# Designed miniproteins, single chains, continued (2): the designs that were tried, part 20

Each design is a single chain, and the fold is of that chain. pLDDT is the mean over its residues in the fold that is shown.

## One batch from the design tools (miniprotein)

Design m4668
Fold by ESMFold2-Fast:
Structure m4668 (fold): chain A 100 residues (1-100)
Amino acid sequence: MEELRQQARKLLELYIDDYRLLAEVSTDPELKELLERAIKRYEELIAKLDDKDVLEVLEEAKELEREVIEASPPGSLLRKAAEGHLLEIEQFIEQVRKEE
């Protein structure tokens, strides 16, 4: 469980870094606000890893990425990044389920 929690934390931290980079290069204030909200929600999810089940946190991260995909322009770098994150989260959920 501790190793899975550490892996989940690192994964979510990478997604925060991705979204911070996209926010820095974005000239669209609405897109920047969307990214800043996603970063804040990931920071809250990382905090939840200290006392919550890893699967519960990953399912919330999965839902967050779906929301980002729906709010992102089709073909945008943000939508592409969010789709990649969603796939990685789904693969991690499958891995965690196999260990329980």
Scores: mean pLDDT 84

Design m4669
Fold by ESMFold2-Fast:
Order: structure tokens, then sequence, then C-alpha cells
Structure m4669 (fold): chain A 93 residues (1-93)
């Protein structure tokens, strides 16, 4: 339980960081700063990938919870959004 809470906290931090990076990417895209939007979107994608990798390691170690699964699902959603935004920004360059 204590170890599960530590992983949950780490995934929550990564999720929040990815959400902030994706927000910055969207703002840059709307402002016509496509290179900046692309960089933020790539950073968000890397951040979500780290979170997903951490989840998989925790799961293999037998650490599971409904919260971990929910956080993983949210990270996957943000990863897809970040990839889409990166592709859109690159297409404008």
Amino acid sequence: MEEVEEIEERLERLLKEAEELLRKAREAFEAGKYEEAYRYALEAEVTTSLGIALYEIAKKAGLESERLEELRERLLELSREAARLADEALAKL
C-alpha cells in the first residue's frame, strides 16, 4: 500500500506535467508559433511515455490499484493528444 501510494504520486506528477506541457503546446499552436508548439508537444509525449513505463514496471512488481489504472488511462489519452498536436504543428512548418 505504501509503495503503491508512492507510484500513484509519481504518476500524478507526470500527468500534471504532461497536461501543462500540452496546454503550452496548444497556446503556441493557436499563436502561430508552430516550432514552439511542436517542441512542447514532444516534451508532453516523452513525459507520458515515462509515466506509462513506470506503470508497467510497477505492475510487473505486483503493484496494482484502481487509481494506477485510471492514471495510466489518462496518460495514454494525453500521449495520443500530444502526438496528434505534434503532427499538426510539424505540418505547418
Scores: mean pLDDT 87

Design m4670
Fold by ESMFold2-Fast:
Structure m4670 (fold): chain A 75 residues (1-75)
Amino acid sequence: MEEEGARLVDEAIAALRAGKPKEEVYNLFLEALRKADPGAYEWFLEFEKENGKDKAIEFYTRLLEVLAALRAERA
């Protein structure tokens, strides 16, 4: 559901804003994806395998920035 996806993004943004390590934020995002969207979870695991964990974290962080900007524009 879109609402579940929005909550996932909000949780990840809140953790990042709380100064949690990017690795911890990434792990929280993966756990939420595993429960809400197993397909997206598998995709992120493949991305991590192909590009390495540091690249996966970087990609995820950039994605959060874009999503946060989109939410600010919608608000």
Scores: mean pLDDT 71

Design m4671
Fold by ESMFold2-Fast:
Order: sequence, then C-alpha cells, then structure tokens
Structure m4671 (fold): chain A 61 residues (1-61)
Amino acid sequence: HMEEVVEALREFIEAFDAATGADPAAVQEGYRLLDEALASPDPEKQVELLRKAVEIFRAAQ
C-alpha cells in the first residue's frame, strides 16, 4: 500500500510540475484533491484521488 501511495505521489508531482503555469483552475483542483488524499485514512482512496489529479493536470497541458 505505501509503495502505491509513494508512486502516485511521484506521478502527481511530475504532472503538477508540467502543468504549472498552464491552467490556474487545474492547479487549484489538483491541490484540493491532494488535500482530500492526505486527509483520507484509506491508502486506496489516496491513490485514487492522486491519480485523478494527475489526469486533470495532463488534460490541462
């Protein structure tokens, strides 16, 4: 579970870095999903939310 969360966080950071400056709304939504993921006690939910943020960042490019 921890390895999956770490991998999802790595993907999030890479996608976020690539999307920074492209769409402020996508950046805000990504931060919102990150906050929800960090607040969740469920590792599967954390991965789901982080991957959703990655999809938003990739779509914003």
Scores: mean pLDDT 76

Design m4672
Fold by ESMFold2-Fast:
Structure m4672 (fold): chain A 68 residues (1-68)
Amino acid sequence: DGPSLLEESLKNLEDLFRSAVARKDATSLARLGDTYEQLSKIARKANDDALAQRAEALSREAHALAAA
């Protein structure tokens, strides 16, 4: 619930995202995109607009890479 937990969650997902990109794992990238979208919504409710924008951008990138 605290901002530090949201930031930790985003960091862990970014590590998973880099791994999925390196492996060219479209299924993992699609799931990460969905997870980033959910994190973005939680961040908006917590009034962390900066984290929400980062999560939204990562969601779009993950979905785009999954569709390629």
Scores: mean pLDDT 82

Design m4673
Fold by ESMFold2-Fast:
Structure m4673 (fold): chain A 65 residues (1-65)
Amino acid sequence: TAGRRAMLIHAVEELERAGLISAEAAARIKQAIEAGDFEGALALAREHATPEAAASLERMHAAVS
């Protein structure tokens, strides 16, 4: 859904802003999210995100659940 897309894009942008994910990886993940490929976006995040980035994403997801 559009809401889930916006949430995930925001989370990726915040992780990039915090220096926990590279700009290249963030752009690639956001592209997958915009295409509606959430499984692909999660696979890319697993390859490029740090443990700190994963923890931040989980906290953001919990806050909107």
Scores: mean pLDDT 70

Design m4674
Fold by ESMFold2-Fast:
Structure m4674 (fold): chain A 89 residues (1-89)
Amino acid sequence: GEELRKLAERLAKEAEELIKKAEEAVEKGELEEAERLILEAEIQLGLLGIVLGVAKIVGDEEAAELARELIERLEERLKKVKKKLEELK
């Protein structure tokens, strides 16, 4: 059961670092780099969605809840970064 939680935490940490780098790229006017980092963060969020699905199938309620909370938080942050990027185009 712990493997899914650790995977969710790892994927979330990677997504958070990518989002942070994307926000820094937006602040520097590095639009192409920001778009690349956003895409990479979206891939990590997609993998978190898969972890959530697997956790639900195997009945790991703790892993499912953790993955859901991480997805919601990261999606909110990513949405804000995307909005800032579009305002600079």
Scores: mean pLDDT 87

Design m4675
Fold by ESMFold2-Fast:
Structure m4675 (fold): chain A 87 residues (1-87)
Amino acid sequence: SVEELLEELEEKLEEIMEHLSPEDQAQLRRLLAELREAVEAGDKEKAIETVEKIGVFLYLLQQEGKAPEELVEEALEILKKLAEALS
């Protein structure tokens, strides 16, 4: 379900946040809050857009060596499943 995927995503993002600066943690928390609000509102289009924003941010963190590749890849798989569940 969307709810189960959101919980799984939140757990994975908390693992990633252990490796991040306070500024990058704050940005990721803002994106996660935006995603939760969109899902709670039933705004599937905004939820998918926010999933894409989180994916781009995670990709950039990986490219800059700021987050472990394995954790980012796992989070991106959850985001992919979440986008599919929202469509």
Scores: mean pLDDT 88

Design m4676
Fold by ESMFold2-Fast:
Structure m4676 (fold): chain A 78 residues (1-78)
Amino acid sequence: MPTYEQLYQQGEAWFKQGKYGAARDAYSAALTLKPDDYKTWYNLGVAAKNEGNTELAKKYYEQALKLKPDDEEIKKEL
């Protein structure tokens, strides 16, 4: 079975290639293993934003900020 690290790295690889939909699928799979990882929620937001879905991106950023309320990088996206 793929590990969290493998799924997260797969998401990063797709993101670097500009394949944001595939990146989001991989990050979503990573969240099934670590649902409270704020970095994965943040990366879902960045991928959604790059797909032009700003409403979905905002929801992912809000979830990331809920997990890490003091993160200035996440706050800049809201």
Scores: mean pLDDT 85

Design m4677
Fold by ESMFold2-Fast:
Structure m4677 (fold): chain A 66 residues (1-66)
Amino acid sequence: MEKEEAAIKNLVAAVRDLGRRKGLSDEEIDQLAAEAETRFRQLLKEGKPLVEAAREVMRWVLEKLD
């Protein structure tokens, strides 16, 4: 659980950084980060490995920012 929470925190921080680099508003960044966290938690609950879950969520974030 502790390792998963650290991974979630790191993923959320990375998503927020990407949103800022893309020029999103604070509200858009908060929404994107919340959606990314929800997806990541879902994948972890389904038993997907941390690295694979993080990669899938980051791919989704990048596709959404296009």
Scores: mean pLDDT 83

Design m4678
Fold by ESMFold2-Fast:
Structure m4678 (fold): chain A 106 residues (1-106)
Amino acid sequence: SEILEKLDEESQKEIEENNKFVLDILLPKAQEAYENKEPMPEPIQKILRLQEILRKAIEEGKLEEAAKEAEELGAPKVAEAIRKKDYPQAIVEMMKEAKRIAEEAA
């Protein structure tokens, strides 16, 4: 996305490394659920919800609604970044939360 392209090289690398860690843990669990025709595990559902919250903020401009939903999901730092319209920081905080969720699921 254009937002990620505005981050410095160091921040982009950190996001890529965190994303790889999350995918390495959660992709096998998602594939197993999909093959067994089971609902996605709660950790994966929570991450998908965080992604939708960020989409609402960035694409629809519904900043306060998105921030409130992020707080309700236990991601107050994502909510703070959204309210500040700091979308690069919101992505960084979302990835940190996704990593925390993946670590808890490992």
Scores: mean pLDDT 79

Design m4679
Fold by ESMFold2-Fast:
Structure m4679 (fold): chain A 82 residues (1-82)
Amino acid sequence: SNEERARELLERMRELLLEIARAAREVGVEEAEKALSEKLAELARLEEEFKRLVSTLPEEVARELVEEAQQAIAEAARIAEE
């Protein structure tokens, strides 16, 4: 289902966000962006696909998935600043 695919994309996005955040913390944002440019491009593609899938879902499910995505982004930002 579109919901199952959206959840799969969210998990992949979460993994990429955490990996990018850890790299940013260890080597700084500019060096991490250069080293992980392919992963940043993949994340951007997954975000676009996720948004498209979420737009096809019931309002309640879409809201839940968007909130989970926002939480993942916030967690990654916190890690990058440590």
Scores: mean pLDDT 84

Design m4680
Fold by ESMFold2-Fast:
Structure m4680 (fold): chain A 68 residues (1-68)
Amino acid sequence: SDSQVEEALELIRRVIDGEVAAGVPRDAVLENAERLVRSLGEHYGFSPEQVQALLDRARAYVDERVAA
């Protein structure tokens, strides 16, 4: 459901925040976030559209947190 997508995004944001705080490089943070989205999508049975929305939002959040 959309509520599970939002919960997944909250988890993804928390992981991104932790990695950024630890000084992990942007490319590694992005790769880890994308891997996490895929794993959560498989676990919850998200549709391709829900997975794409999570990927887009995770990527945008990484860009916001890690100034290139």
Scores: mean pLDDT 84

Design m4681
Fold by ESMFold2-Fast:
Structure m4681 (fold): chain A 65 residues (1-65)
Amino acid sequence: SEEQEKILAEVKEILEKYKDEIYGAAIEAIKILEKYRPLSDEEKLALLSAESEEELLAIIKEILA
């Protein structure tokens, strides 16, 4: 959806900014996603447990699906 595409664009900007700090990227991604809807503790834990940009983006795409 248009909303999902906008969220993914904002997330990609955060990943570019925090490319050396995946945990910081995850925290900022949570803030972006929570503007769209509340996240469960399980969803937040999954995002914070990501070890790479690719993994973080994959988890975000799953949350948005």
Scores: mean pLDDT 79

Design m4682
Fold by ESMFold2-Fast:
Structure m4682 (fold): chain A 69 residues (1-69)
Amino acid sequence: MLSPEEQLELLRAEAREEIRRLDAVDPELGRQFADAVDTVFAAFEAGLITIDEARESLRRIRERMLERL
C-alpha cells in the first residue's frame, strides 16, 4: 500500500496536471481550482484532515470545476 506521503504526492501531481489543462481553457477557473486544492493540501499538512478526506475534497472540487466547462 502507498504511504500517506506517497498518496499526497500522487494527488498533487494529478491536481497540477488538472490545473494546467483547466488554465489552458479558462485561466479564471484554473486559478480558482489552484486556490481550492492548495487549501486542501495545507489542511492535510497541518494535520487537520486525513489523506482520505483530502482525496474526497479534491474529487468534489474537480466535479464542480468540470460542471462549469
Scores: mean pLDDT 80

Design m4683
Fold by ESMFold2-Fast:
Structure m4683 (fold): chain A 64 residues (1-64)
Amino acid sequence: SSSQNQQIIDNIVRMIKSLAEQGVPREDIEEVVDRILSRLGKLGFPQDVIDEIRKRAQEVIEES
């Protein structure tokens, strides 16, 4: 991915980590992630970017 795509991935994952640290329930975080990924797909983001965000978000949710 381009440097810009990596920055977007890192920013979204950081937001998801912040939600987990604030004690937002796993179910609610999963819903937020699904909505973000759906929007990115509709905006034409590459599948590798979407897959990376999903993978890193799942790691955060599983470790929280």
Scores: mean pLDDT 84

Design m4684
Fold by ESMFold2-Fast:
Structure m4684 (fold): chain A 77 residues (1-77)
Amino acid sequence: MPLPSKQLIKELSEKFKLSEKTVEEILLELLENPDASYKVIGEKFGVPVGTIMKIYREYWVHVGVEDIKRAVEKVTA
Protein backbone atom coordinates (compact mmCIF):
# COMPACT_ATOMS: atom_id res chain seq x y z
CA MET A 1 0.00 0.00 0.00
CA PRO A 2 1.19 3.61 -0.55
CA LEU A 3 3.06 5.31 2.30
CA PRO A 4 1.16 8.13 4.06
CA SER A 5 1.89 11.62 2.67
CA LYS A 6 3.57 14.30 4.81
CA GLN A 7 0.44 16.45 4.34
CA LEU A 8 -1.85 13.70 5.71
CA ILE A 9 0.50 13.12 8.69
CA LYS A 10 0.49 16.87 9.46
CA GLU A 11 -3.33 17.12 9.20
CA LEU A 12 -3.86 14.10 11.48
CA SER A 13 -1.24 15.44 13.93
CA GLU A 14 -3.16 18.75 14.19
CA LYS A 15 -6.59 17.06 14.31
CA PHE A 16 -5.74 14.55 17.09
CA LYS A 17 -3.14 16.73 18.93
CA LEU A 18 -0.40 14.11 18.48
CA SER A 19 3.17 14.60 17.23
CA GLU A 20 3.75 14.06 13.50
CA LYS A 21 6.21 11.25 14.37
CA THR A 22 3.59 9.46 16.49
CA VAL A 23 0.99 9.66 13.69
CA GLU A 24 3.53 8.39 11.10
CA GLU A 25 4.59 5.48 13.36
CA ILE A 26 0.93 4.53 14.05
CA LEU A 27 0.12 4.51 10.30
CA LEU A 28 3.27 2.51 9.46
CA GLU A 29 2.45 -0.05 12.20
CA LEU A 30 -1.15 -0.37 10.89
CA LEU A 31 0.06 -0.78 7.28
CA GLU A 32 2.87 -3.26 8.14
CA ASN A 33 0.66 -5.29 10.55
CA PRO A 34 -2.95 -5.04 9.25
CA ASP A 35 -3.99 -8.00 11.45
CA ALA A 36 -2.62 -6.32 14.59
CA SER A 37 -5.14 -5.37 17.30
CA TYR A 38 -5.92 -1.63 17.49
CA LYS A 39 -5.78 -2.03 21.29
CA VAL A 40 -2.18 -3.30 21.12
CA ILE A 41 -1.18 -0.42 18.82
CA GLY A 42 -2.96 2.05 21.12
CA GLU A 43 -1.11 0.68 24.17
CA LYS A 44 2.24 0.77 22.31
CA PHE A 45 1.88 4.48 21.46
CA GLY A 46 -0.22 5.55 24.50
CA VAL A 47 -3.13 6.56 22.22
CA PRO A 48 -6.84 5.64 22.67
CA VAL A 49 -8.17 2.82 20.46
CA GLY A 50 -10.83 5.16 19.03
CA THR A 51 -8.10 7.57 17.89
CA ILE A 52 -6.15 4.70 16.23
CA MET A 53 -9.32 3.69 14.34
CA LYS A 54 -10.01 7.29 13.24
CA ILE A 55 -6.40 7.76 12.02
CA TYR A 56 -6.63 4.55 9.95
CA ARG A 57 -10.03 5.57 8.52
CA GLU A 58 -8.68 9.01 7.49
CA TYR A 59 -5.72 7.30 5.76
CA TRP A 60 -8.02 5.02 3.72
CA VAL A 61 -10.30 7.95 2.80
CA HIS A 62 -7.23 9.87 1.56
CA VAL A 63 -5.97 6.83 -0.44
CA GLY A 64 -9.45 6.32 -1.93
CA VAL A 65 -9.67 9.98 -3.07
CA GLU A 66 -6.20 9.75 -4.69
CA ASP A 67 -7.11 6.46 -6.43
CA ILE A 68 -10.29 8.06 -7.86
CA LYS A 69 -8.27 11.09 -9.08
CA ARG A 70 -5.69 8.83 -10.77
CA ALA A 71 -8.41 6.71 -12.42
CA VAL A 72 -10.13 9.85 -13.81
CA GLU A 73 -6.82 11.29 -15.09
CA LYS A 74 -5.93 8.02 -16.88
CA VAL A 75 -9.27 7.85 -18.78
CA THR A 76 -9.54 11.63 -19.43
CA ALA A 77 -6.27 12.72 -21.04
Scores: mean pLDDT 74

Design m4685
Fold by ESMFold2-Fast:
Structure m4685 (fold): chain A 64 residues (1-64)
Amino acid sequence: SKEEEIKRTHELLEELLKKLKEQYSDPEQRESYEIAVESGKKLAEKSDKETVEELARQLEKALE
């Protein structure tokens, strides 16, 4: 379902945020990543299923 794809995308975005926070110790940069991840979550909720699935695939590749 679209809801399951959105949930998965949110989980991948949270995993990416965790990885970025571990890689970058600058507080201002970390805040920018937090804002970007929240924006990404909102965009996923407003997107069609195919777009959310593509975003999930790109996030999975980025986390490898």
Scores: mean pLDDT 81

Design m4686
Fold by ESMFold2-Fast:
Structure m4686 (fold): chain A 83 residues (1-83)
Amino acid sequence: EEARRRAEELAERARELLERVLELAREQPELLPGAEAARRLFEAGDFRGAAMALREIARRGSPELGELAERAAEALLEADELL
């Protein structure tokens, strides 16, 4: 119960961060396919896959985009561990 609720909170936080990553990726079009792939994996419930995709984007993006993507990946990995 508590773990599920915590996982839902983390998933919502990751969604908000992912939306910001997608917004910033519009200024770096080469990163858009990776950001869209991360969103699709997240929507499919593959939090580990989404986190890995976000970490790959973090290595290639601006420092601001990288920080947001890494924070989203950490939230998704924590949510996956609680499920």
Scores: mean pLDDT 84

Design m4687
Fold by ESMFold2-Fast:
Structure m4687 (fold): chain A 68 residues (1-68)
Amino acid sequence: SLSDLEPYRDLIDSIAAAVSSSEEERRRIAEGIRRELAKRDVDLSDPEALKKEMVRIALELAEELRRE
């Protein structure tokens, strides 16, 4: 659930910021990461796998925004 991702808020925001050119994009990508992780039911007990999945989702979302 989204509440299970609260300990990772700063990490998600940092990853989103790294692939964004504006605060609006950062916010949209961070929201998208949380939404996609909730859908994929990622194993939160594996921090390395979780981080890799966050980065992958962030890059996918950044690509989608650049096509708009």
Scores: mean pLDDT 77

Design m4688
Fold by ESMFold2-Fast:
Structure m4688 (fold): chain A 81 residues (1-81)
Amino acid sequence: KAAALAAEVARLLPDLDRAGRALALGLALAPEEEREETRRAFEEADISEETRERARRAFAAAEDPAVRAALRALALSYGLE
């Protein structure tokens, strides 16, 4: 089921790499407070601008209400909360 879920997420977020898709899915499943905390922690991290830009794409996907709803629906279909 994990491989099938990954394939569905890849169809929904084709412009993100595997790590970006995993981050977006995790953020979509997280409570709003945890999503904001994670975003702030990432922006404050001592990381490359390339890594930061890739993460911003994942955060943007998770913050889009339609994308977040679709990701949550997929995760619930595969037994995730």
Scores: mean pLDDT 75

Design m4689
Fold by ESMFold2-Fast:
Structure m4689 (fold): chain A 77 residues (1-77)
Amino acid sequence: GMSSDSSDAEVVAYVQQLIDDYIKNASELGWTKQQAQDAIAAFLKEQVEEARRLLEEGALDELERRKVLVLIEYVEK
């Protein structure tokens, strides 16, 4: 892309939207905040594990590799 921050912002926004949607749905279902956080953590862990597998296989182009690295770093840090 024209800047790395535009791609990073897109990945971060996607993850933040998922977290917000889970918290909203959890409150409507009567889940505790801890239950919602645990479900989000499990989902993000699965996404990171799949992303790491794709990196290991070397099947990603340079742009896809960059997006996957941003996702992993954001979720793990």
Scores: mean pLDDT 72

Design m4690
Fold by ESMFold2-Fast:
Structure m4690 (fold): chain A 115 residues (1-115)
Amino acid sequence: MEELVEKLIEAIENKDIKTAVKYATELAKKILETEDAGERLKILKPIYEYYEKTKNKKARRIFNFLLSILFTLMEDEEKKQGVLNTLSPEERKIIEEAIETKKFEEAIEKLLNTK
């Protein structure tokens, strides 16, 4: 888990979108497999810290995407809507479709290629 997050952050820093899509997709699948909400939040913390330090827009999109999946799994509709309401209409549509279809790789690629 920690190694996947580190590789994702490195790919975002290096502007390696293909590698970032791969590791973000693997991380989304791992969040789905994890039953403990506390462990899921620990996975997201380094991505949030990287975004806060750098203000990197791509890291923010991935963080919001993964957080939306987490709150969907927790059935916390209020927190999920709180995240979705901070997004652009385009980003919100991509994330909501990914949650319904489980097409995470396609959603992540769209989010990372949006300027």
Scores: mean pLDDT 78

Design m4691
Fold by ESMFold2-Fast:
Structure m4691 (fold): chain A 72 residues (1-72)
Amino acid sequence: GKAEEVSYEVRQVDENTLEVRNLDTGEVGYGRGGKVSAEKAAEAVMEMGEEQRKIYEETGAIVDVVSEARAV
């Protein structure tokens, strides 16, 4: 069977921000929500993509990778 995706460390940095760190590569991503399982957060970060990752690296803000920005 597959080993669990334990290569990701998930912690809550802020009320609405989760930090997901890839323990293998050392890369870090941020997800919105704060109230989500570690597995869900890891999947969200994986969907971040390279373009969106560059945005948060330059701005230091979380990237909307799996969330709808609630545009009216």
Scores: mean pLDDT 50

Design m4692
Fold by ESMFold2-Fast:
Structure m4692 (fold): chain A 95 residues (1-95)
Amino acid sequence: SREEVLEIVEEAFEKIRELVKKNADEEVAKKVEEMLDKALEYLRNHPEFSPEEIMVVTGATMQEVIDIAREEGLEELAEEIKRIRDETRRKIQEV
């Protein structure tokens, strides 16, 4: 269901928030948090989105966070977020 897919996305974004707060500075963490919040609001405001469309938006958002982590020289953080992205895609496809 759409609600199950959104729960998966919310759990994935929460994991990313925690990782970024532990590994990045406050400015980067705030930027990522705002980005994730904006993406969730966008998904919630589009009840017509299919699981595939939710996956595309979610994947694009996670890729932006990966790019930010790499830009900041946080390669281990970028690799952890990639694993979360791959796991999230798999979970969405199973719903």
Scores: mean pLDDT 87

Design m4693
Fold by ESMFold2-Fast:
Structure m4693 (fold): chain A 69 residues (1-69)
Amino acid sequence: SGAEGVLEALDRGVPIRSVAQAVLELAKREGNEEAIRLAEKAMQSYEQGNEDEARRLVREAARKLLEAE
């Protein structure tokens, strides 16, 4: 699934900006409001220079998408 792909990308060290953008687009396509909110917060954290927080929020968004399956 797309959510599994996001988690795999995080584990493989893909740049967090790319992964955060991918999970936001996935959350929007699935219409999952909670995952969209988490992914938007991840993008904001990245813009503020907090990559660890962005990484955590991306993982949470991906988990929410997996739980909705």
Scores: mean pLDDT 83

Design m4694
Fold by ESMFold2-Fast:
Structure m4694 (fold): chain A 71 residues (1-71)
Amino acid sequence: MTLDQIGQGSQLVADAIAAVRAGEMTVDEAVERLREELRKLGVDEDEIENYANSVRTAATTGQAVGYDPRL
């Protein structure tokens, strides 16, 4: 993918994470929206999954740490 696609993808990931943290959408909704937007930008499917996993990891890490970090 191009540098411009990377920049746009990073912004879309940041926006998705912000929306999830604000309670405006679920992780699944954020991931579905991100996939659609990245696909329209011509990002390869493998890279789309990497960006989707970044959103899941950021949301899950924040919540999981709040559960019980001892385990």
Scores: mean pLDDT 71

Design m4695
Fold by ESMFold2-Fast:
Structure m4695 (fold): chain A 71 residues (1-71)
Amino acid sequence: GAEISDVEVSIDEEGNVVLRFSLGGEPREIRARSVTSIEMYLLALAAEGRLDPESVREAIKLIREKVEELS
């Protein structure tokens, strides 16, 4: 699977968690109502072999830390 890099986390005006990241050098964006929704999505893609599991675990850790700082 592809590695996740350049993880940026923000919260939009509606309270959605916005995850921006690079996947194999290409920019990606995900919006979800909660951190848990984003984590479940990334873990599902890792389970399907689409994402590197270690990159996903590191990204989830960074997402949790950044959301805690924003809250």
Scores: mean pLDDT 79

Design m4696
Fold by ESMFold2-Fast:
Structure m4696 (fold): chain A 58 residues (1-58)
Amino acid sequence: MKYKITEKMSEETQKKLGVKVGDVLSQEELAKRVEEAYGIPARLAIGLALKEGAIERI
């Protein structure tokens, strides 16, 4: 599964994850970056980001 970074993701979060708007990451790559940057379970962070529209499934 792949996720696209949207304009709803804050610039601070983009910088911490090393991503930019329009980037497409695999679930594994996004999970690793989230866990390394924030120390939170990837499934929770991905779920919240999808709800907020900060990422979208493609």
Scores: mean pLDDT 83

Design m4697
Fold by ESMFold2-Fast:
Structure m4697 (fold): chain A 67 residues (1-67)
Amino acid sequence: MNKAEVELGGEVLSVEVEDPEYTVRSFTSVVEEDDGVRYELGVVYSYKEVDGLEVVEEARLARRRLA
């Protein structure tokens, strides 16, 4: 079990990842309302290099509660 920090809309989220060898990055942020609470959403991707190209190995959804 590993924890990684990712940037989402200029802010940093802490997420758990299974593979520590991959780089974790967030791409897009949007705002969602869930049961009256607002969250900033993003997708966290793990990458590896294959034949000189970065490819996505894993994608996970991330949410950060807005105050």
Scores: mean pLDDT 55

Design m4698
Fold by ESMFold2-Fast:
Structure m4698 (fold): chain A 105 residues (1-105)
Amino acid sequence: SKQDLINQNLDAVEAVLTALKEEYPEFSEGLNKILSLLTQIRQETDPQKQISLLKQAKGLVSQLTKDIVAHLESQGKIKEATIVQFLGISILSELDLNERLIEQQ
């Protein structure tokens, strides 16, 4: 079902965000805020509110990814910064897919 696909995609996003939180605990506040939004998306029954929450989550992921990348680059950790940039792109793509699935009611 569409709901099963949405949940599977959110599970994948949650796993990546949790791994980032374990690796970069200094960014845990921002990562926990995004994880909280994913929980709200799962519980929301109004599709327009779900889309609003997904857009908010996408904005926070974009900003937090830039912050982590800038932090790593400032430390000369260019390879790690590149990996985080790719993970951020992947998360944004998965959240965008969920937005499209909800729009196709």
Scores: mean pLDDT 89

Design m4699
Fold by ESMFold2-Fast:
Structure m4699 (fold): chain A 117 residues (1-117)
Amino acid sequence: SLLEKLREKVVELLLSFGFSPEDAERIADFVVELTKDNPEAAERFLKLVEELLSSPYPNLKAWAQFFALILKYSGKSLDELLDSLNLSPETKLAIRSMIRFLETLFGEKIEDIPLEF
């Protein structure tokens, strides 16, 4: 199914960036939960994740869009999101550091990043 493919690809992406299997699965399950009743959102996430997986270089714009989509569809702040997912302290720090870097690079808060650049 579309949702099973999305889950698999999100896990693959996060593992490729050094996330633990447990944290990768928690984030992937959350993305599936956000999109289970919205096929267009699921297809949008899948396309973005496949772009991130196929890139020979870090696609920082696509990473920013990935986090922005999670925040948009969750309706949660970054802090509320990270606290709700029961992620390891190391993964929370890695996500906060990536988002801070992306916010600095694009000159916008992650929640305000345009979904089309």
Scores: mean pLDDT 83

Design m4700
Fold by ESMFold2-Fast:
Structure m4700 (fold): chain A 94 residues (1-94)
Amino acid sequence: SPIEETLREVAERLREAAELARAGASRDEVLKIVEEVRKLLEEMYKKTGDPVIKEALEAVESLLAYIRSTEDREAILTGLEILRQEVEEMIEKL
């Protein structure tokens, strides 16, 4: 399923962002990856109109706003891990 493949790519990119943050990457480096994920979901939503993709897109937009509001690396890591789990749960329910 193109939707499942997109959500799996999103989960993997979020895992990558969390690993970079743990390795001491800047907030801007993390934001770049999460913004690329947002664009991927936005493009897929425009093509499919799928409500699960919309839910994932809204969750990513909330995470972007949160990361921009904090300099706490542990808070950023927690946000990335929570969203990754939520996306994995979305895949399980497909």
Scores: mean pLDDT 88

Design m4701
Fold by ESMFold2-Fast:
Structure m4701 (fold): chain A 94 residues (1-94)
Amino acid sequence: SMEELRKKWESITDDEERLELAKELARKELETLDLPEEVRKLLFEAYEAYLEYSITKDEEKRKKAVELAKKAAELAKGVDTPEAKDIVADVESS
């Protein structure tokens, strides 16, 4: 469950283990959102790239995360749900 994953994440200090749990938590949270699978996949890939950047400081990972997030927002423009509108607004405000 998400609650168990969050509790485990808070107790772990190892960066690699934290990274894997953060990915699992993000995947489960995205599954609860009323979004098309394509949008959820792009958001998850963006999050993975950004987590990799946070550890490696590789600018190419940061650029990949931004590009994937923008692609997700473009697909979300065609979706009439509050979650999709929030994603579009966040990208347009940035």
Scores: mean pLDDT 74

Design m4702
Fold by ESMFold2-Fast:
Structure m4702 (fold): chain A 95 residues (1-95)
Amino acid sequence: SAEKELEEFEKNREAVLEEARKNNDESMIEQIEASEKILELVKNGDYEGAREVLLAELEKRGGDAASRAAAEARIDALIEELKEIQKKLEEKKKE
């Protein structure tokens, strides 16, 4: 089930990225790509560091409030999913 949750998380991320590309939303595409950096930090156990990187990226881009809010909401959803997956993986490891 942990592997299935990882697969579902990746599908969700890819679906959001594909939708952004269909809408030609460059700012959202870049925000989703930045989430790959936070995923690397999360795998290293640094959740807060990963989120800080994302927030810095969002601040640099500017843009309209609606686009930024939408991108941030998607990023927050991905981070929460990562936390749940990591928690379940830790529980399985402990037997």
Scores: mean pLDDT 68

Design m4703
Fold by ESMFold2-Fast:
Structure m4703 (fold): chain A 65 residues (1-65)
Amino acid sequence: GPVIAVAVQDFEGGNDRFLSLKVGDRVEVLATEEETGIGGLVRARSLKTGREGLVPRDVLEEVEG
């Protein structure tokens, strides 16, 4: 099933490559840091806005869905 995570800290992406999140925002993890090839960054889709982008792994806490 989809991997769902919750933002545990605010993150401001600053551009279209990065996904801006606020604490409590839920995302679907589309690619792990191993799959992106960029250490510490995952690719996620916001369930609130539908936008996709890169997010620091440490901003997210995985919740089982």
Scores: mean pLDDT 80

